# Ledger of designs, part 9: designed miniproteins, single chains, continued (2)

Each design is a single chain, and the fold is of that chain. pLDDT is the mean over its residues in the fold that is shown.

## One batch from the design tools (miniprotein)

Design m4301
Fold by ESMFold2-Fast:
Structure m4301 (fold): chain A 60 residues (1-60)
Amino acid sequence: MIEVTVTFPSLEAAIGAALGVIGLDPRAKVTVDGTTVTAVLPDTPAGRKAAEYLKEAGAA
């Protein structure tokens, strides 16, 4: 299992990132708490891509 937690500067950014993760891997378990997004992903190619996407979104 892959777990990634990223805090965003706004609620809109957090929701956008969460939707992007779900779009990349529908098996992702995503929670949004305020501006913090936590994704629990399977160790699959899709899960790894979704985890990288979330990390990259948080770095922007």
Scores: mean pLDDT 81

Design m4302
Fold by ESMFold2-Fast:
Structure m4302 (fold): chain A 66 residues (1-66)
Amino acid sequence: MTPEQQALLEQADRYLEEAKEAMKNGDIDKATELARKAFELYQAAGVDPQTAADRAKKAIGEGIKA
C-alpha cells in the first residue's frame, strides 16, 4: 500500500469514528456527512464500494446502539 493510500484509509477511519459519535449525540445530518466523506476516502484508497459501504453502515449502526 502506498503512503498516500494509507493516509486516506486513516482519514476515512477517523471520519467513521466521528460519524459514530455524531450518531450517539443524535446529529444524524453530521453523521451522514462524515460517513459519506469516509466512503469517498475509502474508494480513493482503492477499497471496493461494497466494503466501503459496509464499513460506513457498521459505524452508524454502532453509534445508534450506543
Scores: mean pLDDT 77

Design m4303
Fold by ESMFold2-Fast:
Structure m4303 (fold): chain A 58 residues (1-58)
Amino acid sequence: SSDIERKIQALREIQEGMTFFIDMAKKYMSPEQKARADAELAAAQAAIDAEIERLRAS
C-alpha cells in the first residue's frame, strides 16, 4: 500500500542520513574509532532493514 511505501521511504532516508553523517565524522576518527563506528552503523542498518521487512510482510 502507499502508506507502507511512505514508511519504507522514510526509513531509507534515515539509513542514508546515518551513512552520510558517519562518513563525514570518520575524517576525525582513529582507525579503532572508525571500526567501532562501522560496526555500530551496520547494526543500526540491520535493525532498520528488519523493520522494513516487517512492514512489507504486513
Scores: mean pLDDT 88

Design m4304
Fold by ESMFold2-Fast:
Structure m4304 (fold): chain A 68 residues (1-68)
Amino acid sequence: MADPTLLEAEVSLAMARMAIAVGDLETARKQLEEARKLAEELRKQGKTEEAERLEKEIRELEEEIRKG
């Protein structure tokens, strides 16, 4: 069973990717900010590997936004 916090973070990342695809950069940034908060929560739960994976994806998407 997936951790609810991890699932919410993955949903926020999926929404951010979708927003980037349609050029809605403000929505994309908002979803990435939400994903960062959830990654922080995962770290507090001791789920360091999951948090690191999410943080890497967040950085990649933030870079995509900054270059676009």
Scores: mean pLDDT 82

Design m4305
Fold by ESMFold2-Fast:
Structure m4305 (fold): chain A 81 residues (1-81)
Amino acid sequence: METQEQIDYDVQLVFLSLKVAGAAGEGNVEEALKIVDEARSLPGVTDEDVVRILELASREAEKQGHTEAAEALRRYADEVR
């Protein structure tokens, strides 16, 4: 029973990661950080999960040429560690 709830939780983390990466890929640091703050308010989301999401988002921002956005996201990840 708990296994299905755990799978649904993991799927939510993946979708949150994609949303943050999407905002970062557009250079929208404010929106990316807003989504991260919302994710941090969810039960079960750890600082480690948040750091991984921010690192993935930073890489996506760099791929799209948004170097300043990538640096901002990396700094926020370091503050969460």
Scores: mean pLDDT 75

Design m4306
Fold by ESMFold2-Fast:
Structure m4306 (fold): chain A 85 residues (1-85)
Amino acid sequence: ATVTVTVQTDSGFKQTFTLSPGESQTFTLGDRTYEVKLGEDNTVSLIDLNTGEVIASGKATPGGSVTLKVPDSLVPSPVVPLELR
């Protein structure tokens, strides 16, 4: 069964991924590249590929969802709001 993984930052960034056990997906947030990995034991890990450091993790249920909350200081904001009025 697939697992839905949501990565959220304190700045309000939100990205959702669908993974099968043993699969991983890479994505770019700001100027950094990250990997979301779902282990065969349903452990979800978020890895900073620039450093190799695991910055967030959680456990999923088969067919379920997991939300990973990451401080903005560990994940740079990709864009600033253009509307400041």
Scores: mean pLDDT 72

Design m4307
Fold by ESMFold2-Fast:
Structure m4307 (fold): chain A 77 residues (1-77)
Amino acid sequence: LQKKAEEAAQRALNELDVGESRTSGGFEKMKSPDDTATFTGAHRTERDGRLIGHGVSQEVNADGTLLGQAQATVTRP
């Protein structure tokens, strides 16, 4: 989960425009009550001349209960 958030933050910094966001993941692969879905979001911002990549990853069970969440930020001058 944390690794996916960190990867999303790094992708945001390298691939997105300032202010751009992208999301991925979904429930379409859930086949049983024991399956989980992972959602990942990436967003790039700028502050004081520094580029900032933000990543979030969330894991949810079949009931829609949040099982875990991770966040990461990476910065470049």
Scores: mean pLDDT 70

Design m4308
Fold by ESMFold2-Fast:
Formats: C-alpha cells, structure tokens, sequence
Structure m4308 (fold): chain A 64 residues (1-64)
C-alpha cells in the first residue's frame, strides 16, 4: 500500500538516506498520485538533495 512506502521513505529520511527516501516517496505516488503527505515528504527530501526547483513543484501539489 502507499502508506507502507511512505513509512519506509520517512525512516530512510530520518536516517539521512535522502536518495533512498525519495525513491520510496516516488513509489507511494505511483500507488496513490493524490497522496498529499507523499508530495510534501518528497519535496522536503528533494530540498535536502539540493533540488530546490523540483521540491517547490511537489510542495505546491501538496497544498492542493
């Protein structure tokens, strides 16, 4: 389920594995493209990776 991928992404991000976290959040969005939590979480890890423009786009989607 999308929630399980989201949880694994959050664990990876907490451990500083931002690239792995981004992959899990992308998987969550493949399962549920409307998941606002996944959009917000992906935006945060993309900012940590220096991908600020991509992060801004996902942050906008999280706000509806």
Amino acid sequence: AADEALEKGMIAADQGNYEEAAEWFRKALEIDPTNRTAHFALAQVLERLGKTDEAAEYRAKAKA
Scores: mean pLDDT 80

Design m4309
Fold by ESMFold2-Fast:
Structure m4309 (fold): chain A 102 residues (1-102)
Amino acid sequence: DLEKLLQELLNRLRLEALRPAMEKIDEIWENTPEEVDPEEVERLLEQLREEAERYGDPRLQNLVEGASGTSGAATYALLQSALLVIEAEREFRERVEELLNE
């Protein structure tokens, strides 16, 4: 029972953390300019690569690999979206740690 209740609580907290990120992702795709600075794309890719190494998530590593050597509006929007999801996951973990330490 406690394990199931904890899992349900964690799932709820994760969904709440991801909700603002999902809304921002839609805004990113709607507002991404037609021309994006390749240097900015490389900066986002480098940041995502660091996060992928930190979490060891194969999906993030595959995203970095797939985006490597690409540029443009779609790549920029995708990389920004991935970083927002990672930030939401970090915020979720921080909330869980605060809850467990209180």
Scores: mean pLDDT 73

Design m4310
Fold by ESMFold2-Fast:
Structure m4310 (fold): chain A 110 residues (1-110)
Amino acid sequence: SASSREIFEKEIEKIIELLKEIAEKYPEIKEKTEEIIKLLEEAKEKYLEGTLEGLEEALKLLDEAIELATEIEEELLKKKAPKEVIRKVIEVEASLTLLRLHVREEIREL
């Protein structure tokens, strides 16, 4: 539905803004946050194609983004980064996981 597309786009935009905030607070992870942003922008393009193939590719890109976000969390914990930064990364991981579930539900309804 149109509503599902609007929710997906808005959620991706929110995640990208969180990633930018994280990079500003902890510049050492900027390169990894930029990689996740590129994956999310590509996932949005694939999702908006409205095809099964596009949704499956978006799902794969979201899985890659989740893996990178988990690597960032592990790195921040190892470096004893500020708790506020770690919390924002966990929020990104949670939001990506929910977005992935929404894409899976749309695939099942095709």
Scores: mean pLDDT 87

Design m4311
Fold by ESMFold2-Fast:
Structure m4311 (fold): chain A 64 residues (1-64)
Amino acid sequence: KAQELLEQGRALFAQGEYERAIALYEEALRLVGEDDPEAQFNLGRAYAALGEGERARELYARAA
């Protein structure tokens, strides 16, 4: 379920597969709702790794 998607996304992030990690984190947010801080934080980290700093900043703000 959503936790499995977050775990798989974190594994992909650790492997440098940032775009694939983003896809899994976005699917997790669709399942648990847009206000899930853990999913938003992880999604922000993946966008930051891809150089999408503004999008990452917005996601971190929502996670806080």
Scores: mean pLDDT 78

Design m4312
Fold by ESMFold2-Fast:
Structure m4312 (fold): chain A 61 residues (1-61)
Amino acid sequence: KSKSTEELLKELEEEAKDAPEELKKDLEIAKELYEHATNATQETAAALLAIGVQLDLELLK
């Protein structure tokens, strides 16, 4: 599986401590999708959701 996606999800867990509940829920969905991914398409979908959460966190600053 993609190390970059796993690392991104770990970083987002730390950054999301002060985030709105909706964003924390989106991160949880991304983590669950990554954990259950069995092919490249599912891993890419999880990565895109994680990137979306990262961008939302940046925009909240």
Scores: mean pLDDT 77

Design m4313
Fold by ESMFold2-Fast:
Structure m4313 (fold): chain A 117 residues (1-117)
Amino acid sequence: AVVITESGGGTFAEGSSVRLSAKVSGVDFASVTKGWLSQAPGKPRVTVAVLTADGSATGYDPRVVGRATISADPAAQTLYLDLRNLRVEDTATYYGEALLPDGTVHLGAGTELTVVA
């Protein structure tokens, strides 16, 4: 079974930085497209960042462009999201995502980020 375990959330000050982590197991890490999704209270889940399976390309939501970096450590089978210059509107539950070659999507349980002014 594919298991994704997120960590790194908590309460942070506006203008600070955070690293969120998602450990992925039960899948060939090199074969999966990797993503980070966020879900703010009362809002739909949206894609924040994506990294292609081969690591050659990234994509970002316009709200985090210039403030976010998605990266992966294949040896640790871990996906990262670095967020800089945190804003109150970054407050959300963040989910690591693995998109398998067959189109199957797996999400973790999420890590909750709260940004205070």
Scores: mean pLDDT 89

Design m4314
Fold by ESMFold2-Fast:
Structure m4314 (fold): chain A 69 residues (1-69)
Amino acid sequence: SASLAEVERVLEELRRLAEEFEREGREELARKAREEAERLEASLEVPGARRRLALIREAEEFARRLREE
């Protein structure tokens, strides 16, 4: 489904950002990326497609901002 594909894409992006920031010694940004990924993963345990889509969009925007850092 689109929702699952979106989650997978955003989680992969956040994990990549965390790894990149950690490699660069930017621990605070790496931590933020990991925390957002964990928050998104936790949301998958809660029923509700609309809530999940909102959280996915929030995570996407968060990842976008981190990429600009």
Scores: mean pLDDT 78

Design m4315
Fold by ESMFold2-Fast:
Structure m4315 (fold): chain A 67 residues (1-67)
Amino acid sequence: MSMAEVTNLLTQKQKDLEKKYGEKAAEITRAVAHAVLKAYAENPSITKEQVEKLIEEVTAEEIAKLS
């Protein structure tokens, strides 16, 4: 998976979160971006499916903290 593909997935997720959570989306997006970029740095061979799963897992964890 390329850095461009990682960036595209993060950008799409950011737009979806902004539609649902408004101002709170910024904190969720930051946590998701940090986790994904760290995972990619540790394993550049990471698959798109693994990145998408990580995005959803971290998003769910951050949303749970807001409740």
Scores: mean pLDDT 81

Design m4316
Fold by ESMFold2-Fast:
Structure m4316 (fold): chain A 69 residues (1-69)
Amino acid sequence: MKDNLVDAARALARLARELGMDETAAALDALVARGAAPGELAAAISAAGAELVARAGTSDLPLGGPYAA
């Protein structure tokens, strides 16, 4: 059961990092790393999902350096 939530949390953490939401990504990674309960992980995923949806409406494009990828 929590394996599916772990996969979702890790995917959201990766996406959050790509969007510059390092605190959200770190929180999700920390919950996964400490083996958070399924309910706690699901609640964190829901909260992070809402933040990611808000961010998806606006994209912070990191402008800097000659080759930023």
Scores: mean pLDDT 71

Design m4317
Fold by ESMFold2-Fast:
Structure m4317 (fold): chain A 76 residues (1-76)
Amino acid sequence: SLDTAITDGTATAEQLRAQGDYDSAAKVYEALAQAALKAGDYQTAAEFYRRAAEYYELGGDLEKAKELYEKAKKLE
């Protein structure tokens, strides 16, 4: 379910962030955003795209961060 995916995914992303693996943490949040979109939950999708963008930015991928911030903005 979406709720299970969010619970498991956020735990995984937090562990990756704690290890300094910002790119992998960002990819997990990006996958959660896509799952929320498929479920029709645009607000949750926007939140996860924004979080993914934040971690891409921390990992130095500024282009990907910008792309996902813009995706989040369009869902609000």
Scores: mean pLDDT 86

Design m4318
Fold by ESMFold2-Fast:
Structure m4318 (fold): chain A 65 residues (1-65)
Amino acid sequence: TDVAAEVARVLAGKVDGETAAKIISRAQKLLDEGKREEAAQYVRDALTSLGLPEEAEKAAEIVLA
């Protein structure tokens, strides 16, 4: 499954494109390093800080899948 594309769908219309791209690229870098749990926690923390707790949980679940 394309994790980056699925996370982008969760963020569509809720996070600006530049911020979404930064979050996705950092998460993908962690995934490429085999740090799946760290990637999920990073995405959850970043989106929660933006006031998007529902999107944070959905994106973290996608990363952990």
Scores: mean pLDDT 83

Design m4319
Fold by ESMFold2-Fast:
Structure m4319 (fold): chain A 76 residues (1-76)
Amino acid sequence: MSLDELTALAQKIVDILKEAGVPVEERTRLALRITNAVAKGDLEKALEIIDEAHRRGLITPEQAEEIKKLVEEALK
């Protein structure tokens, strides 16, 4: 995965988190944590981070599923 592809993924995740009302600093941290896991090829870690955000009430189940699909597609 290229830096450009990781940047595009991070932007898509940030947009979903923005729609969820997540504050700027927190959504940036989450997007970076998720994209770092993707850069390492660690699908399980990326999914754990997304599930943690949902458990914390930051995102809806539908938003969590949308981010999971983006991560799974990026790792194909």
Scores: mean pLDDT 85

Design m4320
Fold by ESMFold2-Fast:
Structure m4320 (fold): chain A 59 residues (1-59)
Amino acid sequence: SAAEDRELAERSLEVARENLETDPAAALVGAHEAIRLAERAGDRELVEEARKLMEEARK
């Protein structure tokens, strides 16, 4: 469901943020997964938030 996909996207984004400094590769994977889940949920703002995190994780 869209609600479930949004919840999973939010959780994936949270974990990605936690990994941003110590494991940028894991943060990138998490951000990419969050984008996919947010797209499925139709949550445009969450997609944008995940894309910004992905940019931060790219060194």
Scores: mean pLDDT 84

Design m4321
Fold by ESMFold2-Fast:
Structure m4321 (fold): chain A 62 residues (1-62)
Amino acid sequence: EAWNNLGLALQAQGRLDEAVEAYKQAIELDPNFTEAYDNLGKLLAVQGRLDEAEEVGQKAKE
């Protein structure tokens, strides 16, 4: 929750690389936290990092 919320705040500030790290930390603490995978995948796609976004989507399903 806290790391996901930090990621959202950093993304709103345009601090996209820091937002990616915050979402990754949220996933590390709770690997079943689907919201963090969704947020990370969308942010990676917006950055044009489509292969990384696809990998995040696959992990969320597994």
Scores: mean pLDDT 79

Design m4322
Fold by ESMFold2-Fast:
Structure m4322 (fold): chain A 62 residues (1-62)
Amino acid sequence: MKEKLIEEAERYVEKANEALRQGRFDEAATLYDKAADLYEQAGEHNKAVAARLLSVAARVEG
């Protein structure tokens, strides 16, 4: 079950990266926040922290 949460988080990261490339900073931040939440649920604390930092960076750019 943890593997499915990680896969879902990775999909949100990919969607967030796409939104960021399109200049959709608010959407990218929301998607990174969702990825961080899923990584945290999976016990992947380092990946969760990284995703949260990306969310903050996206909000600063917007």
Scores: mean pLDDT 83

Design m4323
Fold by ESMFold2-Fast:
Structure m4323 (fold): chain A 74 residues (1-74)
Amino acid sequence: SSMDKELFEMLSEVLRLAQELYDAGASEEEILAAVRERVRELAEQMGLSEEQKEALLTLATQLVRSHLAQRRAR
């Protein structure tokens, strides 16, 4: 569905933002704060419900934490 594609594109953008901030030397706390803010902005622009926003914030935060943990383990 178009919603699934938009969700995938949003998560991809959020991961890219996290990677750029990590490469710039930002802390995990700073990266997660920026990711949460970006997800809120995008969710509001898309007119998502509060339930959908919370699900997206949870998913994006977990995805970013997993990605950062993988990078730190190298």
Scores: mean pLDDT 81

Design m4324
Fold by ESMFold2-Fast:
Structure m4324 (fold): chain A 86 residues (1-86)
Amino acid sequence: MEVVVVGRGLDERQKKLLLDGARGMQAAGAEVEVEERGDEVVVRGRNVSSAGMMTALAAAVDIGMLGASVRTSVEGDKITIEVEAR
């Protein structure tokens, strides 16, 4: 599957958690690309396993606990996780 995590307005600690999540997806065999665009950090994972997806979701939950809103959407084989600082 494809997993996209979009972080908006994240602080340094929240960004670190997102990047740790990206590394976890890559360790689980995903092809991972990370791009910073202004106030956004976008993590794109291709060929993501269930384990890689769970890693991305866990990272999003951890960031949410540090004061961010988490929203997920599913379109076919693509999962988008949006994390926005409160």
Scores: mean pLDDT 83

Design m4325
Fold by ESMFold2-Fast:
Structure m4325 (fold): chain A 89 residues (1-89)
Amino acid sequence: SREDELVERAEKIYEEFRKRLDELKQRGAAATTPEEKQAIRDELHRLLGEAVTELRRLKAQATDPEVQAYLDELIRELVEEYGRLLDEM
């Protein structure tokens, strides 16, 4: 269904973000200068903004309240994972 396609697209966005988050976490652990750490924070912020924007677009296309709630949950999880990484830097 169309709703199933929206969920599949949302899950791919979520998985791609998590993979890139793990890559940035490894780069952050290797960063030795304030400039390097700031560049990683800036990239992380940009990636979060892109992922949240796309998930919100998919939510706007959804008509099923359960699908809308699921996409809100994915957005919440991305924001929480972003915050955890910032706390580690």
Scores: mean pLDDT 86

Design m4327
Fold by ESMFold2-Fast:
Structure m4327 (fold): chain A 67 residues (1-67)
Amino acid sequence: MSLEEITEEARRLALKSQGGDPEIAASLVTMYLASSRLSPEERREVLLAVAETVDPAHAAALRAAAA
């Protein structure tokens, strides 16, 4: 699975989770990225890219997870 495919799947997970708690949604995305065997730098890039596509509260949680 390419970085682009992983980023697309992470976006889908984040968007499906927007109806719930932002921290729980961010945890689901980070767990998915951990299972995807990405480097820490690649995980941070995906989290920041996904943050641009979600509401501000979910974006803040994803950016916090990227730190």
Scores: mean pLDDT 80

Design m4328
Fold by ESMFold2-Fast:
Structure m4328 (fold): chain A 70 residues (1-70)
Amino acid sequence: MIEELAKELGVPKEVVRAIINALKALEDGDYGKRYSDEEIEERVKNMTPEELERLKRIVEAHRAGRAAAA
């Protein structure tokens, strides 16, 4: 799941995992929380098309931010 999503988004799986962890932490109101791989995969499995589109935009912003941070 995460690996397939990472391939679709053109980023390493750890980047996708980190972004989904941050989104889930935001949703749960626990901004410092680190989730298990199983919890992250379950969140990905339950994503709507709108949530996937939002994730793609976040990934693009992350790549742009990395380029701009030099």
Scores: mean pLDDT 72

Design m4329
Fold by ESMFold2-Fast:
Structure m4329 (fold): chain A 63 residues (1-63)
Amino acid sequence: MPGVVGVAKEDFTAKTPDELTVKKGEVLEVLRNVDSEHVLARSLETGEEGLVPKSVFGAAGYR
C-alpha cells in the first residue's frame, strides 16, 4: 500500500503555512512521519498537503 489513510477525530486549524487545516471526519493520507508529534499528510478531499498533529487521528494516529 503506497500510503495509509486516517480519519480526523477532531478539527485542526493550521497555525503556520507548513500546517494543514483539517476537519473532523476528513480522510487524510499519511505520507510520512515528521517527528513524534507530527505527520505529513494529504487531504483526500482537497489534495492539499501539510503537517498535522498525530493527536488529530486519536492517541497514536496511523503506524
Scores: mean pLDDT 74

Design m4330
Fold by ESMFold2-Fast:
Structure m4330 (fold): chain A 60 residues (1-60)
Amino acid sequence: AAALAAALGAAADAGDSAAAGRLSEQVHKTSPELARAAARAAAEAGDAAGASGMWQGYHM
């Protein structure tokens, strides 16, 4: 689970929003709390597209 969150942060930092989106989907299945933290990390890294998709589910 922690490895998935770290991978999401790395993908977001690299600007790979597609990879970040796929990893976010896996994290949501296993740990919604980590998906929330990863979405925040992705937004901070500049992956606005991937982060906004994740945040819509979290914020609702």
Scores: mean pLDDT 59

Design m4331
Fold by ESMFold2-Fast:
Structure m4331 (fold): chain A 89 residues (1-89)
Amino acid sequence: SILEELENGGIFAVSSVEEAKRLADALGRPLVEFGKEYAGTAVQLLLESDFEKYKSLLPYVRGALLVVTDNEELIAEIEKITGKKVTRL
C-alpha cells in the first residue's frame, strides 16, 4: 500500500503548500521541504517552482513518489530521472 511505501519516506510534487499539508496531516507524518531537510519517514514537499533547483537530488530519493499535479511533463521527467513510477493522488 501507499502507507507501506511511505515507511521509508517519499516526495510529493505539488502545486501548493496547502495541498501538501493536507496530505501530511491525513498520513499523520511531518512535512519537510525537499532539498532543505531530510527526515526519514517525513513527507517531503517538492513544489513545481523548485523542480529545476532540486532535480539533481531526485535519483537519491527513497520511498514512494506521490504527485498532486496535472503537469504531465513534470511527472514524465520525475519518472525518467528516478526510474520509478509515480502514484497520482
Scores: mean pLDDT 68

Design m4332
Fold by ESMFold2-Fast:
Structure m4332 (fold): chain A 102 residues (1-102)
Amino acid sequence: DGIVSWEAFEEILKELADKAGSKELYEKGVEKLERIKGPEEKQKEMGEELLKELEKNTDDEVSKNTLELLKPNRDTRNTQLTMLFILTGREAGEIIAKKRQE
């Protein structure tokens, strides 16, 4: 499915944060989710912010190709949700990996 409900996405953010053991990760995710839900006049700013955050942490070719697919639609809520999911998943994965190296 190309569309995720707001409630289902919030549950995904909670699951990722719980697996990472990070309340801050959940709080950051929910804050960004509320901004994505916000008025249309702020969607362009949110899309650009999420894209810039992804670009800063993207060095592999597969992820770069994914960014090129997301760029044209960064002003849409579905694309912004996809970007938020990728960012939160990456941060959760990094936290988990660090804990397993201890």
Scores: mean pLDDT 75

Design m4333
Fold by ESMFold2-Fast:
Structure m4333 (fold): chain A 58 residues (1-58)
Amino acid sequence: DGVELAKKLAKQGYSPEEILAILIEKGYSPKEALEALYKAGVIDEGTYRRLLRGYGVD
């Protein structure tokens, strides 16, 4: 589950940007990776919505 992986990486000191890159490298789509970061509490709702728009996911 991407959410649990995002939580673990955040606890290890990885930045939100680093965690996003790691999830995408592991085969998560940008949408799935961003949802995982948001649900893990790594990014706030405003950041989540802005990044989704940046990836063409409204």
Scores: mean pLDDT 82

Design m4334
Fold by ESMFold2-Fast:
Structure m4334 (fold): chain A 55 residues (1-55)
Amino acid sequence: MSREELLERVRELAEKAGLSEEQKEALLNFVDGLFDENPEVAEAFVRWLERELEE
């Protein structure tokens, strides 16, 4: 998954979870930084978040 695709997915998940704009920005910044250090870990984190927030 590209950085842009991953961040778009995080934004969708944060919106679905009802996070505030401040919380959404913090989460996006966290994942963006995580992707810079290790893309595989960033992807794994987002996949875990998706599973946790699934209906």
Scores: mean pLDDT 80

Design m4335
Fold by ESMFold2-Fast:
Structure m4335 (fold): chain A 128 residues (1-128)
Amino acid sequence: SSEEIKKRREELFSKSPKKKFTKEDSEEVEKAKEEAKEEAKSLVSSEEITAKIEEILDELDEALEEKDEKTAILASARLYSLVNESKDKLSSEEKENLKEKVTKLLEKAEELKLYDVADTLLKVLEVL
């Protein structure tokens, strides 16, 4: 499982030349991650956490449909930070449901060749 995810990430890296982001783009991604992490700390119930994750998943799905790469990157980064901070508050059933939804978005990202988004979604699956 963890080894399979690592292998998939290595395959994505070999298939896609890394797009070099500007320092400004990298700072925007890090800011999005920190904001999502702080928001996760304010969420008390698994229901509130799941609702916020669903909101980000919907935003990511819309960004992928619109081929908005920047919004997809930011949404996937926020998703990772929220899930990583909140994973211990989620039930096994909630985690399995989220894995299914993340896997569908991963397949869309791979089909669109948005490998940075796909790599981030694989990281989400590793922490769930």
Scores: mean pLDDT 80

Design m4336
Fold by ESMFold2-Fast:
Structure m4336 (fold): chain A 55 residues (1-55)
Amino acid sequence: MEEAEKYFELALEYAKKGDYEKALEYLSKSLQLTTDPKLINKIKALAYEIVKKMD
């Protein structure tokens, strides 16, 4: 698995655990390592969902 995708998977796992701060941290790391539009769109979608749950 590419490093960027690995960080995205970690973000997804932390989001499932309700650890939104760590999930956003790993999404940020994934975003810094990728230029893949598909992965960028997944990162944005997950970040949006997490922010909505942090209300």
Scores: mean pLDDT 81

Design m4337
Fold by ESMFold2-Fast:
Structure m4337 (fold): chain A 91 residues (1-91)
Amino acid sequence: MKGVKGEATVEVHDDHVVITVKFDKPISKEEAERFAELVAERLGRPYRYEYDEEKNTLTITVEGPMSGEEAAKAVREAALELGMNIKVKVV
């Protein structure tokens, strides 16, 4: 996981948040699952995730109302724990 870079986009909706993380390198499904789990653990809410191996893109949907800042913080902290350099943008 160290040396992986990426960009995360946080989209805020009334009842959920969609987090899309695009990695600069292929990662395993296990690595993608671990990233999603760490984000969800920090937010303490029900979630689902999808990983597109062809696009190196992880999509995490977290249920319940929250701020984009709260979601972005969870993503940054999960990335830091995994040694990934992820830039986070709220849209």
Scores: mean pLDDT 85

